Designed miniproteins, single chains, continued (4). Designs and how they scored, part 68

Each design is a single chain, and the fold is of that chain. pLDDT is the mean over its residues in the fold that is shown.

## One batch from the design tools (miniprotein)

Design m14346
Fold by ESMFold2-Fast:
Structure m14346 (fold): chain A 95 residues (1-95)
Amino acid sequence: SVQVQISPQQQSIKDGQRLNIVASVSGASSDIRIQVRLIDSDGNLVSSNSRIVRDGDRAVFSLDVSGSGQYSIQVDAYLNGQLVGSDSGILNVSD
């Protein structure tokens, strides 16, 4: 099975700062697509990005964040359009 791990799993930034996320992949026998989604406290998707990675590789994402509050970070690994692995994190944004 594919494993994806987000780092850091919890972080704090100030409103207007960029969110930096690293996703590491293991257990993949071929290239997979990593999708990062930033979701607000109301469940709305506010930002996303994706990259194609191989087993043992790391994907680095930088996302713009606007608005203070607590967000969830969802990282999903897809092979041929199917979800094969996931991880999640928490972002706290202060004024």
Scores: mean pLDDT 83

Design m14347
Fold by ESMFold2-Fast:
Structure m14347 (fold): chain A 106 residues (1-106)
Amino acid sequence: SPIEVLKRQMERLTEIALELLEKILASNLNPLEQTKFQFVLLAEYSELILELKKLGVPDDVIEEISKVLNEMAKKLIDLIDSGKLTPEKVKELIEEASKKLLEILE
């Protein structure tokens, strides 16, 4: 179902984002690895949209999903720019976005 696809993909995105953040904070990430994680996150986002479209989710619903994900991304950027980014805040923002996304697919 679209809800099951969304849950699995959001869980994967969470794991990847937290792994990337952990490596950055530990200074264990070279520039090529950082770039690789950015492309992995982009690929995972693209896969989510592709799978939702294959399941027949309407374009207007896809647009609402994209708005929620864009809002989450902007909040994460603000936390980075203010030096307030933590793994806990990343989890909180992803959980908030996931809740909104599930409500859209109801």
Scores: mean pLDDT 77

Design m14348
Fold by ESMFold2-Fast:
Structure m14348 (fold): chain A 82 residues (1-82)
Amino acid sequence: MMEPLAKAYEEAARRVAELLSDSPLAPAIVKELLKAAEAYRNGDPKAGTEHLFNAMAIAAKLSQEDQQAFMDAMVEAMKAAG
């Protein structure tokens, strides 16, 4: 039942890895998004949400331009997953 949400966060992680490849924070954000996807796939929405909050907290430390790229990646991933 949480497969579309898991796919959305996996796609978000891929987009963040591509768009923020020059950021030293990108690997940590990607790791938290992939952990969120795994938690949702395993039926643990609480753990999924906590990993998403961790990704957002790391993203808040990015430059303004990289924060915009992160938000765009999240929006496009959610649209792609339906």
Scores: mean pLDDT 83

Design m14349
Fold by ESMFold2-Fast:
Structure m14349 (fold): chain A 64 residues (1-64)
Amino acid sequence: MDYIDQAAENLAELLKKKGIEVEVEEVKESLLRMLRGETPNKPVVEALTPPVQAGREAARELAR
């Protein structure tokens, strides 16, 4: 199983816990675009930026 699929699911769950509704498919597409050096999807970028960059603890929970 691709680590991108797991990362997308974990990120979607984390965002849902913060009250941000994003679909796993949108998160996955954004991650794939980033790996290709392309611009991520707008709504996913806005949703991902605060939890990922604001808190190292949130990122640690995501990796779990």
Scores: mean pLDDT 64

Design m14350
Fold by ESMFold2-Fast:
Structure m14350 (fold): chain A 80 residues (1-80)
Amino acid sequence: KEIKLIKEDGSVSTIEVTEEDTIEDIVEKLKKHAGLSEEEAELLLKFFKKYLSDEEVVQLFLDSDEIDVELLLKLAEEYL
């Protein structure tokens, strides 16, 4: 499924998410397509692994039309 990423500067990118993806795959796609730093990617990886399984993260993206990357990073920082 194609998911829209709203980047920190308000621009939009897209990624393809499949049921075969892992948390690591999702974070790598966010890093490449949303321009996350290594520190930001590591923060999201820790956040997802702390609270969610691979299946739950994939399902979250598959149930979404758009992901706000700045809000996701804010949540990760707040809950870690």
Scores: mean pLDDT 80

Design m14351
Fold by ESMFold2-Fast:
Structure m14351 (fold): chain A 91 residues (1-91)
Amino acid sequence: EEEKKKKREELLKEAKELGALAMGAGAGALKAEGKEEEGEALLKEALEIAEDEKVKKEIEELYNLSKEEQLEKMKEYMEERKKKLEEVSKL
């Protein structure tokens, strides 16, 4: 059934993008804690996962925010991603 397949693909893509954004925020938080090598490695992975140029730019912006903002954004993206994956499981 095409409609359910399309909706599942859209939700999985959104979940993937939210995961990349959360990784970008987490990478910045690691850098802020002095774990720069781990932070740079995670940033690299986030940028590889992100396919959309807009999402890549948001990841780079997140990496340079304050630690408090990064932790808040990371939690927000992870919660949104969880909701998208829950919608997939209901299809």
Scores: mean pLDDT 84

Design m14352
Fold by ESMFold2-Fast:
Structure m14352 (fold): chain A 118 residues (1-118)
Amino acid sequence: SPFYIPYSKAEEEAAYFENAPEKHAVARSLAYATLGNLLLAKGQDEEAARYFARAATEYLKSKPPRHVIEEIKKFLEKLAEKYPNNAEIWEALAEVYKTLGEYEEAEEYRRKAEELEP
């Protein structure tokens, strides 16, 4: 199974999330994602995208595994393509690229976010 995790690794991952330095960030991420889904259900897609960007930024503070960060990256890239004038999406992308160690791309996206904020 692609989701098979050896017992030792499963135990390490559980301990990691239990002892995450930003455990409150996970709770904030869930709250923002829930608000985003409620807004999406109401047809408020652009407002929903802002909350999903905030949820992603908060979740990154918990230092999730690389494969989760890569999934967040792809999700935010799609949101940025759909809502290119939303500064919060570009800020979230900058944080994703920074977390992956891709500092040149992180700086480009941070600059784009700053240009969209007066």
Scores: mean pLDDT 76

Design m14353
Fold by ESMFold2-Fast:
Structure m14353 (fold): chain A 78 residues (1-78)
Amino acid sequence: NLVKEAMEKLLEIAEKQVAGDPNTDLEEAKKLFSQLSEENRRLILEAGSEFVKRVVEEGADIKKTAEEARKEVEKRVS
C-alpha cells in the first residue's frame, strides 16, 4: 500500500526534523509521493503538518501523535 508507505516515511522524517536532525534523506519520500494521487498526497501532508504542530506547539507525545496521524489517514483513505 503506497499510501501507508508514504505516510510512514513522512512521519519518520517529521520525527527526525522535530528532534533536530538536519540531514533527513528526502529521496525515498519523493519517490513514494510521486506515485500517489494528488488527493492522497495532500492527505498525508496534512497529517504530517498536524503532527508537527501538535508536537512543537502543544508539547504532545511524539509516538502517540504519530499513531493518531496514522489513524486519521487510514480513516480517510479509500
Scores: mean pLDDT 75

Design m14354
Fold by ESMFold2-Fast:
Order: structure tokens, then C-alpha cells, then sequence
Structure m14354 (fold): chain A 79 residues (1-79)
């Protein structure tokens, strides 16, 4: 269950990042794409716990998208 542990940690990190972005003034509208990625990451955790063969590949994709979107929101808040 190594992928599941990594996915669970990634979910915690995304939730923490979203909380920080809200504190910095991000709107719910700006955070909506990250909320969708959070839900997808919850699905990845479930699939990884079931031993699904594509869970690792899906995890990498979702984490990459979440990182890019979180950074874009952070950069916009600095402007």
C-alpha cells in the first residue's frame, strides 16, 4: 500500500495549500479547480487502497495539475 500512503500525504498537502490560499484571499471560485482535483485525489487514494494498477500514474498526473494550479493562484494573489 505504498502508493496509497503517498496519495494520502498528497491529499493532506493539497488541503493545507488550499487553506493557505484562502487565508491569502483566494475566492471559492479561484479554488474550484483545486476542489475538483482534491476529489480526484480522494478517488486515487481509494483506488490505490484497492491495488488498482493505474493508481500511481493517476496520482502523478493529479499532483502535477494541483501543483500548477496552486502556484498560478499564489502568483495571481501576489500581483
Amino acid sequence: MEVARIAERALEQLEAAMRQLRELGASDEELAPLEELRRRLEEVVERARRGHPDAEEELLRVVGEASERAQAIADRLKA
Scores: mean pLDDT 83

Design m14355
Fold by ESMFold2-Fast:
Structure m14355 (fold): chain A 93 residues (1-93)
Amino acid sequence: MDEETERLRREGSEYADKAVEAAVKGDFEKAKEYVEEAGRVFRELLARDPRRGPRAVASFTSASVIKAIGAGIEKGSFEDMNRVSKLIIEAGK
Protein backbone atom coordinates (compact mmCIF):
# COMPACT_ATOMS: atom_id res chain seq x y z
CA MET A 1 0.00 0.00 0.00
CA ASP A 2 2.89 2.42 0.82
CA GLU A 3 4.39 1.65 -2.60
CA GLU A 4 1.44 3.15 -4.52
CA THR A 5 1.83 6.39 -2.56
CA GLU A 6 5.52 6.48 -3.55
CA ARG A 7 4.72 5.82 -7.24
CA LEU A 8 2.16 8.64 -7.37
CA ARG A 9 4.57 10.98 -5.57
CA ARG A 10 7.20 10.28 -8.26
CA GLU A 11 4.72 10.92 -11.09
CA GLY A 12 3.60 14.20 -9.52
CA SER A 13 7.24 15.21 -9.03
CA GLU A 14 8.02 14.59 -12.71
CA TYR A 15 5.08 16.72 -13.88
CA ALA A 16 5.98 19.59 -11.55
CA ASP A 17 9.63 19.45 -12.67
CA LYS A 18 8.43 19.62 -16.30
CA ALA A 19 6.27 22.62 -15.38
CA VAL A 20 9.31 24.45 -13.98
CA GLU A 21 11.38 23.57 -17.07
CA ALA A 22 8.63 24.82 -19.41
CA ALA A 23 8.30 28.07 -17.44
CA VAL A 24 12.10 28.62 -17.57
CA LYS A 25 11.82 28.35 -21.38
CA GLY A 26 8.96 30.89 -21.36
CA ASP A 27 6.33 28.30 -22.34
CA PHE A 28 3.75 29.15 -19.68
CA GLU A 29 0.91 27.42 -21.56
CA LYS A 30 2.76 24.10 -21.35
CA ALA A 31 3.78 24.86 -17.75
CA LYS A 32 0.09 25.24 -16.84
CA GLU A 33 -0.72 21.89 -18.48
CA TYR A 34 2.00 20.16 -16.44
CA VAL A 35 0.77 21.82 -13.22
CA GLU A 36 -2.75 20.51 -13.97
CA GLU A 37 -1.37 16.99 -14.51
CA ALA A 38 0.57 17.24 -11.23
CA GLY A 39 -2.62 18.34 -9.46
CA ARG A 40 -4.50 15.35 -10.88
CA VAL A 41 -1.81 12.96 -9.60
CA PHE A 42 -1.69 14.68 -6.20
CA ARG A 43 -5.47 14.36 -5.76
CA GLU A 44 -5.22 10.62 -6.53
CA LEU A 45 -2.29 10.33 -4.10
CA LEU A 46 -4.29 11.98 -1.30
CA ALA A 47 -7.34 9.80 -2.04
CA ARG A 48 -5.31 6.57 -1.84
CA ASP A 49 -3.52 7.30 1.45
CA PRO A 50 -4.90 10.31 3.37
CA ARG A 51 -2.46 9.78 6.27
CA ARG A 52 0.80 9.43 4.31
CA GLY A 53 -0.19 11.21 1.09
CA PRO A 54 -0.16 14.76 2.53
CA ARG A 55 3.40 14.35 3.86
CA ALA A 56 4.64 12.89 0.56
CA VAL A 57 3.03 15.78 -1.37
CA ALA A 58 4.48 18.39 1.01
CA SER A 59 8.02 16.95 0.77
CA PHE A 60 7.87 16.82 -3.04
CA THR A 61 6.23 20.27 -3.34
CA SER A 62 8.97 21.88 -1.23
CA ALA A 63 11.70 20.40 -3.45
CA SER A 64 9.98 21.61 -6.65
CA VAL A 65 9.38 25.10 -5.20
CA ILE A 66 13.07 25.38 -4.28
CA LYS A 67 14.04 24.36 -7.83
CA ALA A 68 11.60 26.88 -9.33
CA ILE A 69 12.87 29.74 -7.15
CA GLY A 70 16.48 28.89 -7.99
CA ALA A 71 15.72 28.83 -11.72
CA GLY A 72 13.85 32.14 -11.44
CA ILE A 73 16.79 33.87 -9.75
CA GLU A 74 19.22 32.60 -12.42
CA LYS A 75 16.94 33.67 -15.31
CA GLY A 76 15.84 36.95 -13.72
CA SER A 77 12.23 35.69 -13.93
CA PHE A 78 11.67 35.38 -10.20
CA GLU A 79 8.07 36.68 -10.36
CA ASP A 80 7.05 34.08 -12.98
CA MET A 81 8.78 31.24 -11.12
CA ASN A 82 7.08 32.35 -7.90
CA ARG A 83 3.72 32.13 -9.69
CA VAL A 84 4.47 28.60 -10.95
CA SER A 85 5.60 27.60 -7.45
CA LYS A 86 2.32 28.89 -6.00
CA LEU A 87 0.35 26.87 -8.58
CA ILE A 88 2.28 23.71 -7.65
CA ILE A 89 1.57 24.30 -3.94
CA GLU A 90 -2.13 24.93 -4.65
CA ALA A 91 -2.37 21.79 -6.82
CA GLY A 92 -1.07 19.75 -3.88
CA LYS A 93 -3.95 20.87 -1.64
Scores: mean pLDDT 69

Design m14356
Fold by ESMFold2-Fast:
Structure m14356 (fold): chain A 90 residues (1-90)
Amino acid sequence: NLLEEIDALLMEMYREEHPDFPNALAAFLKALRLQKAYDFQSKTIDRLMLTEPELLLQLSIRAITEDLDDLIASIKEPERLKALLRELAA
């Protein structure tokens, strides 16, 4: 499942404190809204609701205000995540 693979990569980036995590999560939140995937249960989103709700709010605003292509372009690595996000957006 494409959504589960993206969510697993995001959780790994979060645990490793990856510098691209905020851009990656904002892109994922945007892709979920565009695909109307409102029933997807993201482990990453659930974790941030408990640990960093203010960050989650900021990234949700970015997901509304920024274009998906620009958000994906802001992610330097990993390339696999960028490819999966582009596939999800198609």
Scores: mean pLDDT 87

Design m14357
Fold by ESMFold2-Fast:
Structure m14357 (fold): chain A 75 residues (1-75)
Amino acid sequence: MEEIEKLRKKAEQAKKEIDRTGDEVLRLSDEYHRLAEQDPAAAARAGARITEVASRAQKLYDEYKKLKEEIEKLK
């Protein structure tokens, strides 16, 4: 019982981290769009940062998915 709660708390924490990276990607994407017409070089930098954040998000998503699977297994 408490084991499921612990897993859910971990999954919620991972989800918050994923949501945070998603928010960062959206912000960087907005900046990329804004800069693309005015400063292509600055836009390229924002694009590179999006790639880095996306890479981190992939690892967080993998961990979150594993936690979700464990929770479903225990239902």
Scores: mean pLDDT 80

Design m14358
Fold by ESMFold2-Fast:
Structure m14358 (fold): chain A 108 residues (1-108)
Amino acid sequence: SFDDLLAGTETDLDALVATAKELATPEVQAIVLKAADEIRALLAKMRTSSVQEQIDLAERMIKILQETAKKILELTKNSTDPGVMTVLLHLSALGASLVVLLNYLKRL
C-alpha cells in the first residue's frame, strides 16, 4: 500500500541518519543530515498531496539523494573508507525505496 511504501522509505531514511551519525566524518554527517531533513519535509507533504504532486515530490527526493552522493564523493575523493562506503550504500537503499514509490504512483 501507499502507507507501507512511505513507512519503508522513512525506515530507510532513519537507517541512513543513524549510519551517518555513527560512521561518517563530521563534514559528511552534516551533508547527510541536511539532505535527510529536506527529504523528511517532503515526505511529510506526501499524504496531503495529489498523485501528480506526490510524483514531483518523489522525483525531488531522488534528485536530493543524487546530489548528496555527488557531494560526498567529491569531498572524500572517491575514498574507500568503510564508513563513507556504508553511508553511500544506505543512500542507494533509500534511493531504491523512492524509485519503488515513484513507480507505484505512476501506475495510479
Scores: mean pLDDT 88

Design m14359
Fold by ESMFold2-Fast:
Structure m14359 (fold): chain A 90 residues (1-90)
Amino acid sequence: AKELLEKAIKLVEEVIKSETLEQAQELAKRAAQTIAEFLAEAGSDPKVVKLAVEAARLISRVLGSETLEQAQELAKEAKKTLEEAKKELE
């Protein structure tokens, strides 16, 4: 479970560093899938699950973004939320 969370954080960092909206949205799709895989395994801590679900919602909003800047700001929020989930696991 922790490995999937770390993978999701890295994918979201790639979204933040993207140079185009298309690249950001493609990476966000991969991040969303990784968060879904984490949620399927994590199922025992309600606080961790709540944070991961909130991050998934932010990443879903990246896919609806009209600008790279909007996508990057949402990805920064998602990264902070995933890092909080990681701290809760430790």
Scores: mean pLDDT 83

Design m14360
Fold by ESMFold2-Fast:
Structure m14360 (fold): chain A 91 residues (1-91)
Amino acid sequence: DELVDKLVEDIEKHLKGAYDLSMSDEAKEKLREYLKEFIKKNPNAEESDLRLIAHKILEEMVELAEKNNTKVVTEEMAEEAIKKVEEELKK
């Protein structure tokens, strides 16, 4: 999915540019998988909605990286960030 791949690339670039953080390949795959599932469950979602969700996940990844004193977002950190955003959306 071209849109999902571009969103993952945008998030990776923003993490590197703004926070000096990199993503593991496994973390990128977890984010890609989640965004694909989000689109599947929300077929009327606009690109702006996807970007908002992706940026909420980005913010959680940054907080987790700072808390763990690491410059690499791992698979486990990506999963935790996604879970936190999903819990907020369920309300």
Scores: mean pLDDT 83

Design m14361
Fold by ESMFold2-Fast:
Structure m14361 (fold): chain A 95 residues (1-95)
Amino acid sequence: EKERKESEEIRKKLEELEKEELLEEIRRLMEELGVSEEKIEEALKLAEKLEKKQLVALVQLLLGLKDLKELRGWDAEESEAVGELVIDLIKEWLK
């Protein structure tokens, strides 16, 4: 349950952030994941329309993907696929 408590603490800290700060965290994490600037800008334009709770969920997802990249590694094709996945997820949340 230590990992569960750590996830809850991260979520609470993210919920304290303003929407603009959450968008900056999304940018930073996508850059760390190796997503192209073009895909990052597209994702951020869409993410501006999301509710704060969805932005928090997106940051948590990106943090998990960053941990996976650090543990396993991935190439530029996988980085671009992550960018597409994020854009598609945001589009689904905006329906």
Scores: mean pLDDT 80

Design m14362
Fold by ESMFold2-Fast:
Structure m14362 (fold): chain A 70 residues (1-70)
Amino acid sequence: SKNIEEIQLLGIEFLEEKNVEEKIKLLKKLFELMKKTLSDEQIIEILKALKEKEKDEKVKKLIDELLKEI
């Protein structure tokens, strides 16, 4: 429950964040927490959804690298 709430908050912070370096930091924290809490299938769905909304190529590339780690 608490981890799910933290995942939701980190996801919102990531989507609202405008600084690429901070987005990368938030995405890495989000991924670590998702790996401890969610199934691989759920993580893939979330990462793909975040990539669809993302405009920065560096952040998209990181999402692709994280998808390969699952």
Scores: mean pLDDT 87

Design m14363
Fold by ESMFold2-Fast:
Structure m14363 (fold): chain A 69 residues (1-69)
Amino acid sequence: TASLQAQIAKLQRLRDIYTSLAQEYTEKSKQALANGDTVLAQQYLQLAQDFQAEAQQYDAQLQQLQQQQ
């Protein structure tokens, strides 16, 4: 249905946003390590892990909705 498609589209967008944020902060962590800032690198890595967890939750919901078709 149109409602189901709208929910799928929203979850796909949220998953993609959080996946991109996780990748961005992983790269920032690597750059901080290259600059010798291990504290900042760990902070960015933690943020990347938090964003990855959010992306995985949205992906799980997306998979469940897609199975309803």
Scores: mean pLDDT 87

Design m14364
Fold by ESMFold2-Fast:
Structure m14364 (fold): chain A 66 residues (1-66)
Amino acid sequence: MPRVSATITAPNDKDALLASKSVGQAKKQAKTAAEAQELANKLTKEAGSKAEVTVTASSDGDTLTV
């Protein structure tokens, strides 16, 4: 299965935890790394987190699986 890494940059622990949960949810729903990035950004903002999320796909593919 392709591996996807996410880097979360947050000003505090609360924002980091909210972003981590949003990233996990995005990984389950997304079919590509680009969709995971878009969903992670949307869900992180909806959760009220100020964190920045960067999703990186493995070099082996553009398909995201958890």
Scores: mean pLDDT 69

Design m14365
Fold by ESMFold2-Fast:
Structure m14365 (fold): chain A 73 residues (1-73)
Amino acid sequence: MGLSEQQVLDNVRKILRKAGMSEKEIEAVLTRMRNPSMGLGTIAKRLGISTRTVSRAIKRASEILADNADELT
């Protein structure tokens, strides 16, 4: 009820972009959300960024989304 999975992911993309995250950082976060068991190194290789960048992007996104949790309800 409410938003579909795709609409939730689209809302996450908009929130992270508005917060100033790069498109590659946003794609790393969305890829992890779609594939929670996927290794960070695999995501990094697919996007052409470092594993450290993926880890940092996920941590930053978690903080941003926590601050905007009411927008996700």
Scores: mean pLDDT 78

Design m14366
Fold by ESMFold2-Fast:
Structure m14366 (fold): chain A 96 residues (1-96)
Amino acid sequence: SLEEQKKRLKELYEKAKNATPEEIERIVDEMARLITELLLQSDLPDEKKAEYLAEINRLRDEVRQAIAAGDREKAMEAVEKLYETALKILEDIEQS
């Protein structure tokens, strides 16, 4: 159920806003796993799946680097981008 997955992603994103740096990393890993599983099970073309997987991994790395630098604001900007990317992927899956 894509509606339940959208709700889970929103709950994870909201949780990240009040989380510790360690918790933000765990939340981002959970968001990335959730959207990756849905993406791989989808009917989207393999090339588009590869592009989305690369973007998810890039944003995960951006969060980790920001956390390592002690920049919580930059980490949350990357979390927001990951959330927006996840919603776009789910919309593309629904339309496929």
Scores: mean pLDDT 88

Design m14367
Fold by ESMFold2-Fast:
Structure m14367 (fold): chain A 87 residues (1-87)
Amino acid sequence: MLQEAIDRLIEGIKELAKKTTNADDLIVGFQELAREILAETPPELREELQRIVNKVLDAAIKAYRDGKSVEEIAEEMLKVLEEIKQE
């Protein structure tokens, strides 16, 4: 279940990065995707998934503040999810 949610977030970020031309749309699109996935997640896993989502958002916001491109922001978000998936 948690791995399926992480895989959906990874796929969603990759698709958003292809379709969006600005960081705001990427971040908003990710927040919408995360809300949908969290709503479908069992309560016992929801808190852990929310922490993962928050880490991804923190990475995205930091990259955005650093003036990174949409592609670079998406890459930083994906790194967080891949690191969690490896553990």
Scores: mean pLDDT 85

Design m14368
Fold by ESMFold2-Fast:
Structure m14368 (fold): chain A 85 residues (1-85)
Amino acid sequence: MSAKEQALALQAEVQALLDTLSDAARQQFMARAAPIIQELQARVAALVERHGLTPETLEQMYQLALEALQKILAILKEIKAEEEA
C-alpha cells in the first residue's frame, strides 16, 4: 500500500470516529489536534522550501500526512475512551 492509500484509509477511519463523538468531545479533539496540524504545515513548508515541489517531495508530504493522521487517530480514540468512562 502506498502512503497516499494508507493516508486515505486513516482519514476515513478518523471521520467515522469523529462522527460518533459528542460536541464537547469534538471541541477537545480540535484543541488537541491543532498543534499536530500546525507542526504538519510547518514540516511540509520546510520540505517544499528545501527541495521544491517534485514527485519525491509529494511522496514525502503524503508520508508526513500519514504520520499526522496516525497521531490524530490516537487522540480521537483516547477522547472517545474518556467520553465513555
Scores: mean pLDDT 81

Design m14369
Fold by ESMFold2-Fast:
Structure m14369 (fold): chain A 130 residues (1-130)
Amino acid sequence: METMLERIAREVGLPLETVENLHLAYSLLGLYLEQENPDPQYLEQARKYLREAADALGLSEEQTELLWELLETLLRDPEDVAGIAELLVRLGLSPAEAERLARELSRARLEGDEYTLLLTLARILRRVAA
C-alpha cells in the first residue's frame, strides 16, 4: 500500500526523502513544544531535518529560517492566519496565494487533518523552490 508521505511526494513532485524530512521537522518540533521541560535535542533534530529538506531543493538560509518560523506559528498559534500569510508573502508568494494557503494550513492544523497539512506544506516548499 502507498503511504501518506509517498502519496504526497508523488502528488507534489518532490523526492520522498524531502517530504519525510519535512514531516520529521514538523513532528519533532511539535513534540518539543508539547513538553513541560523541553529537550533541546528535539529542537536540534527538527532544525536538522528542515535544513536537509531545504538544501535538497536549493533554498537559501533566509528561506529556511522563514519556513522554520512558519512551522513554529502553525504549532504555537494555528489561528493566526494573518501571521501565517505574512510569512508566506516573505517566502515570495503573492498576497492572494498566501492568504488562501494560510487559511488551508490553519484549518488543517485545527481539524487534525495531517494529510492536508503535510500536502499543503509540501506544495509551499515546492513553490518556494521554483
Scores: mean pLDDT 88

Design m14370
Fold by ESMFold2-Fast:
Structure m14370 (fold): chain A 68 residues (1-68)
Amino acid sequence: MSLDEQMDRLENELLALAFEFERLGRTDLAAALIQRMQELGKLYKTDPEKAIELAREEIERARALLAA
């Protein structure tokens, strides 16, 4: 799988998690996650492997918050 395909899949997952936070009334967390996605998209242009690593960490953190 290419780095672009990996990043696309991670961005789709983060977006789905942001919509889940909005559905639960956690608009603060949804907005923070969208902002983080934008930051990671910018990082991807200079350090794609680091952006992918951090995106995976954000997904794990978001899922943990949803499970709590």
Scores: mean pLDDT 86

Design m14371
Fold by ESMFold2-Fast:
Structure m14371 (fold): chain A 59 residues (1-59)
Amino acid sequence: SMAALEKARAFAEAAANALKKKYPDAEVTIEEVDENTVVAKVKADGKTFTITVDARIFE
């Protein structure tokens, strides 16, 4: 559902922001890959951290 996708996005943003405490200059991008999947990418210090959230967990 769209509401579950919004919750998945909020969760991905919260997790990415937790990484920003260690990497304050990190670049964060959040993408809705499909109707059930949100991906947050955090780029810091030459590394890319990927957080994948399945929106169905919020249904």
Scores: mean pLDDT 81

Design m14372
Fold by ESMFold2-Fast:
Structure m14372 (fold): chain A 67 residues (1-67)
Amino acid sequence: MTEEELLMAAAMARLLKKEFPDVELPEVPELDREQELRGFRLLAEEAERSGALATAEAARELARELE
């Protein structure tokens, strides 16, 4: 797993917890704020590219909250 893949996976886990608070989170490393921001931006770009517009929007919103 590359650093970018790890950051994106962590961002997805946080997004899932935000949307589904009762869901168990997958194993994620402890990330600092900058790493979380990068992860959400990478996730938003990948989601938009694959047509997952709702996921892209949610990821951008979480990134904006961290800024």
Scores: mean pLDDT 73

Design m14373
Fold by ESMFold2-Fast:
Structure m14373 (fold): chain A 72 residues (1-72)
Amino acid sequence: SAEEALALLEAEPTADGVDRAGVLLLLDGHTDVVAEVSAFIRELKREHPDDEELVTRRARERLTARLRELLA
């Protein structure tokens, strides 16, 4: 669920945590949200190829914002 994905992101603020939250969202049918965030991550990696911390932080922020919208 979106609530489980949000809890996972809060507990695991890593690239692996972002990936695992995405899997939970796919299982919950939020394929559009996952596609959007995946495209955002791809663009971040293109713009900041050597800044893994920034990419992870920005991806986590974006996914958290989208999850909060889904839960509103």
Scores: mean pLDDT 81

Design m14374
Fold by ESMFold2-Fast:
Structure m14374 (fold): chain A 100 residues (1-100)
Amino acid sequence: STEEERLEFLKLLLKKAKENPDDEARITLLETLFFSIAAEAAKKGIEVTLELKKLSIEEMIENAEEALENLINKKPVTLYSDNEEFLEELKHLIETIKKG
């Protein structure tokens, strides 16, 4: 995939998360989006900060929108989650990409 095609896919995931009527599906789409944003940021050498914070689904969407805009503009990305295991998975993904 081209960088442009990958970026369009991230935008599509965000749109689907906003429009999905099922909260569990929305969370899964947002977590998938966060993994993809973290991976793209790590590949580009963009700093990713991971913070333990409880967010509503609407706040997760706002975080995803800001993170995606920062990724596009090559600015540092901050991702929030109240799931410590998910944050550790994101951290491992970032470190693995940076090592490779």
Scores: mean pLDDT 87

Design m14375
Fold by ESMFold2-Fast:
Structure m14375 (fold): chain A 66 residues (1-66)
Amino acid sequence: GMADAEKALEAARKNPDNAGAATAAAYEALQSGDYELALEAARIALKADPNNPGARQVEARAQALL
């Protein structure tokens, strides 16, 4: 749900160098229908790892659904 997505995003914000955690948060937000949170989390992941395929996929999908 959205609460789970918000919690995952908070964890990603606390460890922005962990692309895996940020990518997981992005997927949780996308699954919850919170496309703005999904985009924010995906961008955190891409700052840590610009070539992360999961984060790129979530960024593209979230932008398309906004």
Scores: mean pLDDT 79

Design m14376
Fold by ESMFold2-Fast:
Structure m14376 (fold): chain A 97 residues (1-97)
Amino acid sequence: RRERWRAERLRWAEALADHYGLTPKEREVLLRIVAESPDYDAFIEGLKEAEKRGEISPEVAKRLIELLETNKYVADKLIEIGDEVDAEIAARRAALA
């Protein structure tokens, strides 16, 4: 749910800020954007807007956006694989009936 997604993403954003050595200002901006974002698309849009306002450096924005797009792609692929596995199980059950 939306609240659980925000809590999970806040912990993740804190870890990213520490890993990339973000300034206190950039860290605060990142945490604000993730808290206000309901999903990956809104988070990516928020980062692009913060870059345009000069609140985060273009280098930091690029790295974070690439990571978020990769995570979204992986999540979408895992769902696709799950659907294929479920279809195979259903077909095997039909063959045994």
Scores: mean pLDDT 70

Design m14377
Fold by ESMFold2-Fast:
Structure m14377 (fold): chain A 64 residues (1-64)
Amino acid sequence: TASLKANLLRYLEGEINRADLSEEAKAAAIARVRAAIDASPPDTSLLDLMQAGAEALAAARREE
């Protein structure tokens, strides 16, 4: 889909893949971001989606 959720997820996956993490940690971080976005209601604001994604990414980066 060309939705904002799909574009945000693609961006965050790219960021996670650039992080200095193991393949297992990257997969876990991507799964975490996907779960957060998927669990969000259809009317969830872009700001709330971005914040949830940023928190998941920050957690992954702290594992460096």
Scores: mean pLDDT 70

Design m14378
Fold by ESMFold2-Fast:
Structure m14378 (fold): chain A 73 residues (1-73)
Amino acid sequence: SEEERKRRANLYAAGAAGAAEAGDAARSTQFAQLMGEAGKNPEAREGARAAADAARAGDSVKAQLYASLAGKA
């Protein structure tokens, strides 16, 4: 359902943010990708991509911010 997909996207967003906060870029990127797949709109996917890009660059603060925002889209 729509609600289940949004809930999963939010869960993955939290995972991405938590991993980024812990400095685990690989796990943060993985969760951001899963969030993008669960997201049903382009905003959620774009936010997930931005979070993944920030995580790969080692910017845990931006990765956490983008993951949280994407989870709300």
Scores: mean pLDDT 70

Design m14379
Fold by ESMFold2-Fast:
Structure m14379 (fold): chain A 72 residues (1-72)
Amino acid sequence: MEKYLEEMKKLGEESSEAGRSMIEKLLELSKKASEEQQKGALEKAKEIYELDPEDVAKLNADGYAEVEAAEP
């Protein structure tokens, strides 16, 4: 069950400061989520990891991590 959370944690540790902050937000939100939602968050974290720092900053400003992890 923790497999996706551990993978996100590793991506966060290997990312730039901006990417790490955003991935940490996804990780925190995903701890309260289902395994399927955690898998989705991991895919988002991988995408953030591969982005340029300026693109990460833009996504963070848009609340991407909160919007994608939050459910009604």
Scores: mean pLDDT 67

